# Ledger of designs, part 24: designed miniproteins, single chains, continued (4)

Each design is a single chain, and the fold is of that chain. pLDDT is the mean over its residues in the fold that is shown.

## One batch from the design tools (miniprotein)

Design m12807
Fold by ESMFold2-Fast:
Structure m12807 (fold): chain A 95 residues (1-95)
Amino acid sequence: SEAERQALIAQRQARVAASGAELKAMFDDMKAANDEIRAYLDQAIAEGRLDEAVEKARKMGDELAAKYPRFAKLIREEVDGIIAEETARGEARAA
């Protein structure tokens, strides 16, 4: 029973460490994607290419969600939020 208990503890510790590493990698990738999406939306809005920019941003979000399926909803919500924020900022500048 002690050997089984130690094996379960080791498995649990490995899962916690793996989850922490995945979460960090996801946040690092999401930060890079957020910076790229914001820059691309800002440029495309200035050039009148908003629809193309939104499509590219959503595709990037889908690719990131496929890489981190446990966080897919969070990733998509974050990308949609950035699109909404940058679109509103572009509209405010045009007004």
Scores: mean pLDDT 81

Design m12808
Fold by ESMFold2-Fast:
Structure m12808 (fold): chain A 101 residues (1-101)
Amino acid sequence: MLYKLSESMKKIAELMGEYKDTYTLGEIQEIINKYLDKILNDESNLKDKKIPKSLNEANTAEIYVDKLPIREELGLTEETITMGELHQRLLDKFEKEAIPV
């Protein structure tokens, strides 16, 4: 099944170099995963200044909300958010705003 992205979701996709009219659910999940991986591989985004070495460390890593270019699109007001919470908020946003074609 193919999905059209909302304008706010397109901004997130464009940050990862994706400019298509329609996406599969798998492609959307891959965009989210690439974006999260990019955040985790920059120590300046991380409160503890450590790049995670495991999935558990990645999910519990705290990131500075003010370093996120998508802060406004996600309605984030906290100083920090865990990577697991950010992942869930991104999935929820795509699920709510993606339009089936």
Scores: mean pLDDT 77

Design m12809
Fold by ESMFold2-Fast:
Structure m12809 (fold): chain A 96 residues (1-96)
Amino acid sequence: MAQELWDKYKSSLSKEEIVELLDIETIKLNPIGLEGLEAVKAGDFEKALELAEKLFEAGNLEEAALILRYVMENADDPEIQARAEELGRKIEEKLK
């Protein structure tokens, strides 16, 4: 992980906060996963979805699902929610 992303991660959304809020056992995230969660925290759900799509294409299904879950819980835009549901279905399809 880049030092800049790590410093920003610690100031905005710690690994402890992610575990506590989202109930995940795996606390290792790649830089795209961290950037996606920062985008969600900032209310930039379109950017968060783009980063989740990149994680999905890279095979980081758990991190993609984590970002999608948070987008679906917090996004006000029905179009953004529909895109998140579509990506979620693609993740489930790959896990079958």
Scores: mean pLDDT 66

Design m12810
Fold by ESMFold2-Fast:
Formats: C-alpha cells, structure tokens, sequence
Structure m12810 (fold): chain A 85 residues (1-85)
C-alpha cells in the first residue's frame, strides 16, 4: 500500500492538475484529501509542507490560479525532497 507521504504527494499533484484545468472545486477536494494524508505524517514534515498547502488553499479560494500553482509546486517539491531523502 502507498505510504501517507506518497498519498499526500499524489493528492497534491491531483490538486495541481485541477488548478491547471481551471477546476477550482476539484482542486479543493484534492486539497482535502492531501490534508488528510499530511495529518498522518511526522510533525517536522507537516510543519515544512503545511504553510504551502494553506497558501495553495487560500489562492484557490481567491480564484488566483497562478498563485495556487506556485504554492502547490512548492508543497510538492518539499514532499519530493523528503521522499528522495
């Protein structure tokens, strides 16, 4: 089974694809899934990714696609770097 980190990463990538497609409702649903997976991660990992996930949600809620993409790419990069060591 995929780890909570792999599940969080997959959900954030799904959110990014929804934002790129202009599907903000789909992006918010994917962010909800990502946040559930992130809640299962160690505190130090959660503290590193949480600001970017919160920033991404705020941008999606504001209809700022460019800001949402930037924040999601940063969140994805944080988790990819942790997964890669």
Amino acid sequence: APSPLEQALAALRKALEHVRAGDLEGALRALDVAEESIAQLPDEVRERVKPYVEEARAHVEAGDLEGAIEALERAIKVLEEILAE
Scores: mean pLDDT 88

Design m12811
Fold by ESMFold2-Fast:
Structure m12811 (fold): chain A 101 residues (1-101)
Amino acid sequence: PRIEVPDGIVLPTGGEVEVTATLTGGPDGRYNVMVVAASTSGSGLGAGSSGAQDLARGDTATAKVTSFGGTAGPGEVSAVGFNLDSKPVTAGGGTGTATFT
């Protein structure tokens, strides 16, 4: 699968933000999308999961990303979709920009 995640995601430290990822390639099926954000300039980490959802190409999954630690500044977000209908499970991802506040 291929996943796209938007640029410019704002992640308040200690807060929760919804990150929307789009299935842009691979088969329709049941997916779980994992999202991780990391500071590129200091400390700061965020993580979340969409849970299992039925996605067709062009559909979106929303993960609630909880941010913890960190200094305000630039970061990167990575989203990986796992196709739960494939055996073995297949994965694909994408990246976008983030800012920790």
Scores: mean pLDDT 81

Design m12812
Fold by ESMFold2-Fast:
Structure m12812 (fold): chain A 102 residues (1-102)
Amino acid sequence: SSERAELRARGAEILSVHSEGMRRFMELIRRGDVDGARQTMVDMLAALEARAAGVDAALQAQFGQLRDQAKAATTMEQLLTVQTQAQKLVSQTVAHIRAQIR
């Protein structure tokens, strides 16, 4: 169905956004650029929140909460905590999409 095709495309977009965001984030972490890493995480989570809007309201809200947590982060350790939570939330979102499209 067109709805299944749209959900499949949404899943691909979420994985692409996460993959690109994580690549940039890890490069900045390796350089010790905490401000750049924070901004990259905020931008990635905002993009994921927007894409989760068409999937599940609770998942969308969780990306929003992580984005706010990333905005408040002042240390590399805090950003790595957000990164771990973002990884889990992306996995949950992709699993949710896969369950809907079979």
Scores: mean pLDDT 89

Design m12813
Fold by ESMFold2-Fast:
Structure m12813 (fold): chain A 84 residues (1-84)
Amino acid sequence: MEELEEAIEEAEEKVREVLKKTRGEEAPKLSEEVREEIKEVGRKVEEELGKEYAIAAIKTAVAAYMLEGRDPREILEALEKEKA
């Protein structure tokens, strides 16, 4: 659990650095609701593919949300489609 939270914090920090360096913009902070949704995505990916993929999914979800405003749960939809 703590590792998934740590991955969210690391991804959020990296996205903020990229936005500040490339656009001079300060990224909005993740809300508690969005952070919980990202943690749930990570947990489900960990159960199906393992921890390494869960961390990658969390980083992708954080970046997609902060850079493009995309719903973090899209990762779960993509995973379900890939299994079909």
Scores: mean pLDDT 73

Design m12814
Fold by ESMFold2-Fast:
Structure m12814 (fold): chain A 108 residues (1-108)
Amino acid sequence: SKKEKLLELVEKFREAVLDIARYFGLSEETIKRIEEVLDEFERKVKNAPLEEVPGIIDEALRKILEILQEEFDKVDPNDEEARQKILTAQFLVEAGFIDLKKEVEKIA
């Protein structure tokens, strides 16, 4: 079914985002906060009609970008390596959400 394909995409996407966060060495606290947003995201997608899913994607992206911005703001301005890791993770996560939204719109 369309719903089963969507849930498989969301599950794979969740793992990809967490792998990005771990690969770029984000703090355990930040990774946990991202995981909690992704768990809520998956729960909302399971309970929503297909037409509401793009909006649920936008909300999850907004929350994760806020988490990443908070961590960026805590970094020493002179720690260029730490700053670049957060910015790269942000870029890849945002790109991943945009691609997921496009795939969902093709299924809907």
Scores: mean pLDDT 88

Design m12815
Fold by ESMFold2-Fast:
Structure m12815 (fold): chain A 97 residues (1-97)
Amino acid sequence: SEAQEYLKKAKKALEEGDFLSALRYLGLAWEHIKPRVEREATPEQKAALQPLLEKAQAAWDRLAALGRFDKELMKEALQAMIDYLEAALKALGWSTD
């Protein structure tokens, strides 16, 4: 799956400290996963995913409010998005690598 490959590349980029590549690959994974969650996920699966999405959004809001680059907050925001996308893939019956 392209979404799985993008997520794998995002995780690798984050491990290497390449936040720009991590963000780019997460964006590509999101564009593949978001329509599938909206169309195929049950209300119960969406409810289970909502706290992870809220954590990711809160982390990005904290980073935006800071108004400057912060490596630790960027890592937290990227990791929260990875956690959401992995949970979404698992809920849709896709393997996480």
Scores: mean pLDDT 81

Design m12816
Fold by ESMFold2-Fast:
Structure m12816 (fold): chain A 71 residues (1-71)
Amino acid sequence: MPATITIRVTAESRSAQLSALRDVTEYLLSDPGLLSLEVEGNTITATYADEESARAVAERLSRSPALEVEI
């Protein structure tokens, strides 16, 4: 089943937030399993074809202290 990851950038400065948004978006767009990507403010929503791929990406991104990740 398709699974959606929601990523919120939690960095304190706007400059750090923009850098994190850029880096995360570039990372997600390089993934061939990505079906759709949407950016709204400081929130990125990424949809994957399967839950295992989504969980692997969420686990990777959750290692960053500047990001809050939800499946």
Scores: mean pLDDT 81

Design m12817
Fold by ESMFold2-Fast:
Structure m12817 (fold): chain A 102 residues (1-102)
Amino acid sequence: AAPTTEVRVEARITRDANGEYVLEWEAPAPGAADTVHVRGESPDVAFELEQRVDAAGVVHFRALFRKLDADGVVTEIRVEATGTAAGAAAALGRFNELVKAL
């Protein structure tokens, strides 16, 4: 088998006109790597996403968004999925909806 491949991508974290967080990055081509890591940071927020395909062809997805408020309170959103690429895409959609609700 070929060695495990990895791609690392930087994300931009912005706020839209409604003050909602927007996470944007340039997605690698499908099948370009077995593991994709996406990271983004600003002074009060951090974002990390990993999508990995294991040796059995199972897709593992995890996304984390962490926000530090002025009062020192940390809010964390975490979404994980295991199984299919379609399941990972659905999990990412749900993650984005939860981040927008902050």
Scores: mean pLDDT 82

Design m12818
Fold by ESMFold2-Fast:
Structure m12818 (fold): chain A 55 residues (1-55)
Amino acid sequence: SKEEILEKALSALLSEHSLTPAQEQAVREAALANIDKIKDVEEGYAFLKEIAAKL
């Protein structure tokens, strides 16, 4: 369930933003480490976008 939310949020981010492989890996690792903080796709997308912006 949470993994499905994460994959949907990550797919949305990757379709709207071009990330390097290293940035994508960093975002995936941060998301997995904080998966309990992600309640839905919209919140997940906002979280991943913020992490990507700090890279």
Scores: mean pLDDT 77

Design m12819
Fold by ESMFold2-Fast:
Structure m12819 (fold): chain A 70 residues (1-70)
Amino acid sequence: MSIPPPKRKASKKEVEEKKRELLRAIERGEPHEKILELALELGLMAYSANMPEETIAEWERELKEAYEKR
């Protein structure tokens, strides 16, 4: 499977901003397709920024809980 590489290396700040954007989209009840798009972008950006696995796991848990409670 070929997930295209990120267009550029993301900064930690950009990754954190994308995570907040995704969380807000979930809270606003945005369409599932939009949420998936944002989640994919966040994952690619976090990987390119070399974010700790523990941080990514915590974000995934938080985002999943937010999505399930909407």
Scores: mean pLDDT 74

Design m12820
Fold by ESMFold2-Fast:
Structure m12820 (fold): chain A 95 residues (1-95)
Amino acid sequence: GPVVIKKNLYATKASEILENLSDKFKDKSLIEVLASDDAFKEIAELLYRVEKKKILGATAEDDFMLRFLYESFKKSKDSDAIKIKKEFEKIKAKN
C-alpha cells in the first residue's frame, strides 16, 4: 500500500544521506548540511518546519516521514548514522 511505498522511498533517502554526507557534520548542523545538497533540500525544509514549529506546509505526512527517517538512522550502527540521530534528537527536543 502507499505506506509501504513511502517507507521504501525514505529508507533509500536515509541510505543516500549516510553515503553522501560522511564528515560534513563537523562544522555544520544537519539542516545546513542537507540544505547544501539539492537532492536533500526537501528533507532540510521538513526538518526546519519541525524544529521551528513553523507549520509552513507541515502535515501528518511530514510527521510520518520524519519519524520514519529517525527510526531508520536509529537502527544503524554506522558512526555517521549515530551523529545524524543525535541531530534529530536535538531538533525533537526543541519541539
Scores: mean pLDDT 61

Design m12821
Fold by ESMFold2-Fast:
Structure m12821 (fold): chain A 78 residues (1-78)
Amino acid sequence: SSMEEQLELVLERLEEERERYADGSPPLAAELGRVAERIREETEAGKKSVMEVLEELRKVSSKPVQRILDEIIEELES
């Protein structure tokens, strides 16, 4: 299923970004971790697609996290 592949790609990308910022910006790394957990929870509930959850979370995230989520959304739309 494409949903499992999309979820894996999104979670891997968010973890990479979290690790990148873990030392230099702990609040940003923590926000990325919370976003990843929320995407997992909302998607596993089966009520929303990965794309729907990403679009909702980008609207309530900080500007740096919005940029990362926008890049992920563009990759998934390809």
Scores: mean pLDDT 83

Design m12822
Fold by ESMFold2-Fast:
Structure m12822 (fold): chain A 90 residues (1-90)
Amino acid sequence: NYREEIKKLSEKAEERLEEIEQEILEKMGVKPDELASPEANKKVSEVTLEFADAGHEAAKVIQEHGGSKEGIEEAKKILEEKFKELREKL
């Protein structure tokens, strides 16, 4: 069921985005209960926007392939490539 696969991809993507956001805040020296600096907030916003773009591309690929296994695997690759890029920018 491709709907289940899309849901799983979305859930994993949100979890990994939260991990990257936490890594940014930790590298910037922000404590969990403290307000992030404007610089840290800017980095988090940039990562969120880049991820949103990749998410749209992944969703489009799945739709164009009619929810096929090939489309889902291509979408997974798009998201994994983007997460790799984002981590390397940290």
Scores: mean pLDDT 75

Design m12823
Fold by ESMFold2-Fast:
Structure m12823 (fold): chain A 80 residues (1-80)
Amino acid sequence: SREEIRAQLETLSDEQLVDLAEGLIGQLRWYIETSTDPALRAEFQRIVEELERALRERDLDGIRESSVRGIELIERWGAS
């Protein structure tokens, strides 16, 4: 659930959260490249853009919230 994902991310240091977000962008971009569903590609792309913006702005709360959404989306679609 979003609550479980958020709780796990709240245990991370700021550095660990940034590292996770950078790794997550790579993972989400792989799903964009391999997905045949244009709506799903657009949803992954939106989350990548949110993560990249939050990383540029040093917005730790934004990084955490966008990471929660990205992980949730991967779990719903990419759980195989």
Scores: mean pLDDT 83

Design m12824
Fold by ESMFold2-Fast:
Structure m12824 (fold): chain A 91 residues (1-91)
Amino acid sequence: MAGEKFALGDYLAAGEEYRKLFEETGDPSAAVEAGTAYERAGDYEKAIEMYELAGELGDSIAYRRLGDLYKSLGDDKKAEEYYQRADEIQK
């Protein structure tokens, strides 16, 4: 619920714009931006989906964001696994 309800619509709109950009371009950076916007909106399911898609395309930042997200949700084991995968992809 949170008292910041007005900001939520802006983040969801940004997430949808970046998701469309990703669908049109295949640019994993757009998927990372979409995931970040959904995460700020509190839509963790969509954030995870976008970060996973970007990570599969070789974007190490996506896996770092996914690690941060799982850590915030209390899943330290998954967070560590994604941080390690991000480091492996970096080069």
Scores: mean pLDDT 79

Design m12825
Fold by ESMFold2-Fast:
Structure m12825 (fold): chain A 55 residues (1-55)
Amino acid sequence: MLSLEEIIEKTKKILEKLDHPINEKNLTEEVTKAYNENPEEVSKQVLGLEESVNN
């Protein structure tokens, strides 16, 4: 399971690789809410997306 900080950083990098505009305040707020609800599922999803964009 990833920490909240790791999830936020990985999500930013994924969005940057996809050339998607980032609003850091909104991103941090939404990711924090999702992480507090289900940190294991959020970690799994982010790791899967990171693997997809790097491969």
Scores: mean pLDDT 79

Design m12826
Fold by ESMFold2-Fast:
Structure m12826 (fold): chain A 83 residues (1-83)
Amino acid sequence: GKKKVIAKIKYEVFEDGRIKIKDIEIEGAPEGVEVKAKTLLVDGKAYLIIEVEEPATGTKEEKRIELEIGEGEKIEEFELELE
């Protein structure tokens, strides 16, 4: 069955277009599954990259989520389905 994970990210977009990642939290990771989060900034866009690994099966997945880049401090929450 599909497994559900919640990713929360806190970040700030400055007036000059720079983006600062302040915090990333992952909730609801299933037993035996490792979930890692990182950010990618490219061409004026920001992405949250979620890597999911299940060592017992050798399975590894990556999910990419585009972040909002309007000025100010932001908190976004994403529900991810893992297969």
Scores: mean pLDDT 75

Design m12827
Fold by ESMFold2-Fast:
Structure m12827 (fold): chain A 75 residues (1-75)
Amino acid sequence: SLTPEQQAEVDKLTQEAIENFTKGVETGDIALIDKAIELLKRIKAIFEKAGLDDQAQAIDELIKEVEEEKEKLKK
């Protein structure tokens, strides 16, 4: 399980990732989508270090979906 400090960090990064992704999609700002991907990669690293492999894998799949949406915005 995550420590309280790790859980607080994950919660904060998750909120920031959602905000950046939503704004990026609404405005077509690829830099905001890139920021969301960066934040998701940080969440994945926290889960991996905590030994939460299933949660890390779920974030990895989410990163792939966000990268796919980014490519759609470039067309």
Scores: mean pLDDT 88

Design m12828
Fold by ESMFold2-Fast:
Structure m12828 (fold): chain A 58 residues (1-58)
Amino acid sequence: SSVFAGKTVEDLNKTVPFADRELREALLQDKPAGVIAEQLNINLLDTLRIIGEAREKL
């Protein structure tokens, strides 16, 4: 089964300017993953992975 929609965290950082800022702001506001996915225009699985990695860095 395909676990990827074709994008990685690294690809997102290249294609979406200010993604790290918007992501950090959304995490500070405790926004649901679905809302963050919609704001950053990425799929839910990649969003959940990015959120997990960001929380580990905080």
Scores: mean pLDDT 59

Design m12829
Fold by ESMFold2-Fast:
Parts: C-alpha cells; sequence; structure tokens
Structure m12829 (fold): chain A 73 residues (1-73)
C-alpha cells in the first residue's frame, strides 16, 4: 500500500541520515563511506517506489510525504 511504502521510505531515509552523521565523526572513513552509500541507495529506492505507488493511486499527500522522506538524504 501507499501508506506502507511511505513509512518504509521514511525509515530508510532516517537510517541513511543517521549513517551520514556517524560517518562525519568516524575516523574509519572508507568503511563509513560504504555504509552511507548503501543506506542512501536503499533510502532513495524506497522513496522512488513510494512516489510511484502514490502517483498511481492519485494520492497527492502520499507523493508529498515520499518526497519529504527523500529530502532527508
Amino acid sequence: SVEEAVEEARKAAEKAREKIEKALKNPDAAKAAGEVLDAVGDALDAALEAIKAAKKEGNEEGVKAAREAMALV
């Protein structure tokens, strides 16, 4: 559902943001960079899926929520 897709996108975006913040403080830059790239990729994929689902249903609020989740990364 659109609601589930939007929630998954938000959770993925929050996780990616947390990984980015930790990476900025981490002396193990190479490992941190890999984790950030993976988390950001996951978050972008989830947000794009949520946007597509919301657009298909004509759910303008869902599109807005999914775009807001994407903007977190």
Scores: mean pLDDT 81

Design m12830
Fold by ESMFold2-Fast:
Structure m12830 (fold): chain A 61 residues (1-61)
Amino acid sequence: DLAAELAAAARAGDREGIQLVVQRLVSKHGVPVDEAAALGRAALAGADPDALAARVRELLA
């Protein structure tokens, strides 16, 4: 569950984990690069992890 993985990485301040989720959204799920990059930037900027998870679910719907 990439939504849960991004939320967990964001809570932990895990920059590598955030990058891995962003990369998998693009490479495995066909999410547009700009949308995935925006999520990564938001996570690194301290956006709400639950809001990040909700956005991942929207992009994968």
Scores: mean pLDDT 84

Design m12831
Fold by ESMFold2-Fast:
Parts: C-alpha cells; structure tokens; sequence
Structure m12831 (fold): chain A 66 residues (1-66)
C-alpha cells in the first residue's frame, strides 16, 4: 500500500509526519504531498538526488490512490 511504502522509505518518520502526507493526498493535493515528503527526506539527511527519486516514487504511488 502507499502508506506501507512511505513507512519503508522513512522508517524513522513519526505517525504525525505520515498523517500530514496522507491528509494532503486525501485532499487531492498530490503536489503538496510530494513537497512534504521531499522536505521530510531532506530533514532525514538524504541527498538531493535521493530526495528527487523518493519524491517521484511517492508522486506515482499517490496518483494511483487519487
């Protein structure tokens, strides 16, 4: 599932952080969800190249749920 994919990509993310991403998707704002994920990845110390790969994967998965 999309939420399982997020937990696998961010094993140290809080439930609150994941809930904010899920809320953006439920609101139909995929762009906002992707931006939240990219900021989370940057805060977790991922490289900019990794942030872009993660953001694209989340965008593709979120569009399947919308």
Amino acid sequence: SFMEGLKEAFPNATDEELAEIEKAIKEGDIKKAVEIVKELARKQGYSEEEVEVIGKAVEDAAKELS
Scores: mean pLDDT 76

Design m12832
Fold by ESMFold2-Fast:
Structure m12832 (fold): chain A 66 residues (1-66)
Amino acid sequence: MSDLELLEKASQAAVDAAQKNRDAPEEELFEAIKKAVLEVEGVDEELAERIAKSVLNGLRESKARA
């Protein structure tokens, strides 16, 4: 798996988890995204946490502007 392929799969897993848990509290949403990303082969805990934080920040900005 290339870094780009890994990032694509991890990003898709993060988006899917965020959609399923969109109404959850921020803490639960973060954990759900992190867990889903960790299930992607080749993703370590550090990368999963960074992706989860990035997605959560995007959702937080969207809510603040809506």
Scores: mean pLDDT 76

Design m12833
Fold by ESMFold2-Fast:
Structure m12833 (fold): chain A 86 residues (1-86)
Amino acid sequence: SHLQTLENGIELIRLLHESPEAAVDAVDAVTPGSEEERAAALERARRLAEEHRELLEEVLALAERHRDDPELLERELARLAERLEA
């Protein structure tokens, strides 16, 4: 479902913020890749977590604030994305 996709995305962002390795492991469990692909994904995940820590925290804060209203959460995330493009 669309809501399950949103929930899965937020969980992946939470894992990325807490542990880049756990985020990569979660993706690999669903879509297994080669050892080389996993190593590249882990390096990318570490870089994203370090460079965008504040953005990840803002996304997670929005998810917690609007956890009972997924439609509003989706709209707020879209607004955040538009703001970042400006």
Scores: mean pLDDT 80

Design m12834
Fold by ESMFold2-Fast:
Structure m12834 (fold): chain A 72 residues (1-72)
Amino acid sequence: TAVQSLRSLRDDIERGRLSADGGIYAVDVLQANGWISPEDAQAIKDALRRGDIARAVELLDQVIERLEKQQS
């Protein structure tokens, strides 16, 4: 599911299991699937390009929270 894919990406980024380029590629795939808005995808990619892992994780958590609310 979208939420499971986003949680996996968030955890991989937080634990340093993905390069910045790998994280950016994953965000592009999630955006192509329509699971992240273009605006959210751009913000997360920009954080990853800067090496701002804390900000990238924060933004992913915000996307996950919004998607979980949409399932109710």
Scores: mean pLDDT 83

Design m12835
Fold by ESMFold2-Fast:
Structure m12835 (fold): chain A 103 residues (1-103)
Amino acid sequence: MEAYEKAIELRKKFWEKVREALGGDDAAFRAVRQAVLKELSEAMEKMNAAKTPEERDKAWDEGYKKVIETVEAALRAAGASPEDVEEVRKLMEEYFKALREAR
């Protein structure tokens, strides 16, 4: 329960940081969010297809790495600073770790 609550708070924090890193550009923010939702959907499909906990964990780890890479690429393309990109990456890594622990 507490791990899930922490994941929700971390999710809010990284999305707020993404918005700040994009200078409040709503169109760029929506594009990043859509890309993340697509990658998360693909990761969830792989996790649901997994027959063992080990296969599920591997699918999760591979999926979240791709999501983080997608966000970093989108932020860099939008002109976000390297420092902001690194902060977002850290928050996302903490978020996905908390989500995995909440499962």
Scores: mean pLDDT 79

Design m12836
Fold by ESMFold2-Fast:
Order: C-alpha cells, then structure tokens, then sequence
Structure m12836 (fold): chain A 81 residues (1-81)
C-alpha cells in the first residue's frame, strides 16, 4: 500500500513538471495552455483524494487516471517536435 502511494506521488510530481514545461513551450497558444492547466488541476485533485482517502478503489482509479494523463502528455510532447 505505502509503496503504491509513493509511486503515485512520484508520477504525479513528474507529470506536473512535464505539464509546466509544456505550458512554457506553448505559452503563445492559449487553448493548449488552458488544456495543460486543466490536466495539472486534475493531477492535483488525484493527489488530494489519495491524501484524504487512500482506499484501494481510489488508488486503482488514480493509477488509471494518471495513465490516461501520461498518454495525453506524451502525445503533446511528441507533437511539439
């Protein structure tokens, strides 16, 4: 349990850093910045939920949600080249 929570916290922190870097790169595109800010808020909400209620169900849902956000972030990073 504790190991899964630590891994999710690490993944969330790394995603926030990646999202901030993408916001800087796309600062001239307000729609992309808004999308990235929305994803950052989603990651922060996942972290908050796990801190308040670290149930098995919430951990599984967080893993699924972070996986989805990571795919979106990876696609945006690849498209930026």
Amino acid sequence: MEERLKELEKRAEELIERLEELKERHSDNPQVVALLEGMKRAVEEIRRRLEEEPTEENIEEAEKQLDGIEVLVDNIERAAK
Scores: mean pLDDT 82

Design m12837
Fold by ESMFold2-Fast:
Structure m12837 (fold): chain A 98 residues (1-98)
Amino acid sequence: MINLKEELKKLGITDEKKIEEIIEFYKNLALSLGVEVNYDEETGLAELKGKNVEKALELWEVVLYLIKNNKPLSLITQEDVLFLLNGGTAEEIIKKLS
């Protein structure tokens, strides 16, 4: 399990609505990887279920990169998700978005 809320707070995201928006965005993209993100709002913990959990964690690294650099999450596309499914890495996506 990973604490998504704590990681967002470390980046200065303290607004509960903004945290919810980011997590919903991530959950929706992770479904395209075949991964369910079960998020607990009270604890901030997420349980990831599915075959491609490693790729869903890489996707979360891309989300954190965009937030840290004040870039919109809409820069991540379904093509980026397909790239991860085909063996691409978070590092390669981040280099493209830099």
Scores: mean pLDDT 86

Design m12838
Fold by ESMFold2-Fast:
Structure m12838 (fold): chain A 58 residues (1-58)
Amino acid sequence: LTPRQKRTLMEAVRLTGSVEKALNADRGQLKEVAKRLGVSTSTVSKDLEAVRKALEAA
């Protein structure tokens, strides 16, 4: 995982309370994470998808 993808996951966990909830974040939660990181909602969604795939491959 890239440093950016790890940061996206950490902010999503901070917002939702767990890794599981972060990976299943709703549209509103994704927008809030994107706002905090200064990136697009699409970038957050792609980063969390990459994290999910990495966890499934481990």
Scores: mean pLDDT 81

Design m12839
Fold by ESMFold2-Fast:
Structure m12839 (fold): chain A 78 residues (1-78)
Amino acid sequence: EEEARKKAEEILAEAQKAVEDAAEGKISLEEAIKVVKEALEKLEELRKSLDPESELAEEIDLNILRLQEAIKLLEEKL
């Protein structure tokens, strides 16, 4: 569980960095969307490896929804 929690934190940090880099003009919005979509896919895979009744699984489900909203917001800026 500790390892899975750390992995989730790393995935979320990658997505957050991509959004920030795009806002600063360091990467394109298209590149940021790709990174966030990859993060979403990684979280979905991590979620499959967990007990669906665990607190970490609930946290990951919420983060999946947040990443989906981030993708939508980035696509609206294209």
Scores: mean pLDDT 81

Design m12840
Fold by ESMFold2-Fast:
Structure m12840 (fold): chain A 94 residues (1-94)
Amino acid sequence: MLLSEETIEQLTLLLTRKLRALGASEELIQRVVELFEKIKNLKDKEKGQEILLDFASKLDEVYERYKAGEISKEEAIEEVEKIVEETEKKIEEA
């Protein structure tokens, strides 16, 4: 089932709030927002949804590991930046 535009918007808001709690820069938050917009605009909606769910899941996993005390804020931000770069590459190849 394809996610509704409203669901994608809610997911974007929830994830950006989590990133702000991690102390992510506004530049990094803006890159995340731009990636969600690019994913929404992909011609292949099924592939777009797979990329979106993978991206969202990876970001949420980093936040949960931080909340569990498994990683520092600095380590969490570094992992988020890597996830963003990997997702940017997947979108360019899509």
Scores: mean pLDDT 82

Design m12841
Fold by ESMFold2-Fast:
Structure m12841 (fold): chain A 89 residues (1-89)
Amino acid sequence: DEIREEIKKELMETYKAPEEEIDKVIDKQKDLERLKKELELVKKQGEYFKRVLAGADQRELGEEMGREAVKLGLYEEETVRREIERAVA
């Protein structure tokens, strides 16, 4: 249950959503470890967005984020590569 409270806090901080909505999300997830990894990726997306606003190359940041997602085991490398190519085309 400590994992649930940790995930709840991270979701509330990341999405700025009410606790009630966060509880609904957690209750629907069967794999809390996967959800925790997805939250880590979403937090990094926020930092990458700040770098884009500062003039960083969006494609390079997308590729870096894709590598993090693959490293966390959330997505296949091929899937991430295709989505980045589609987004920047």
Scores: mean pLDDT 66

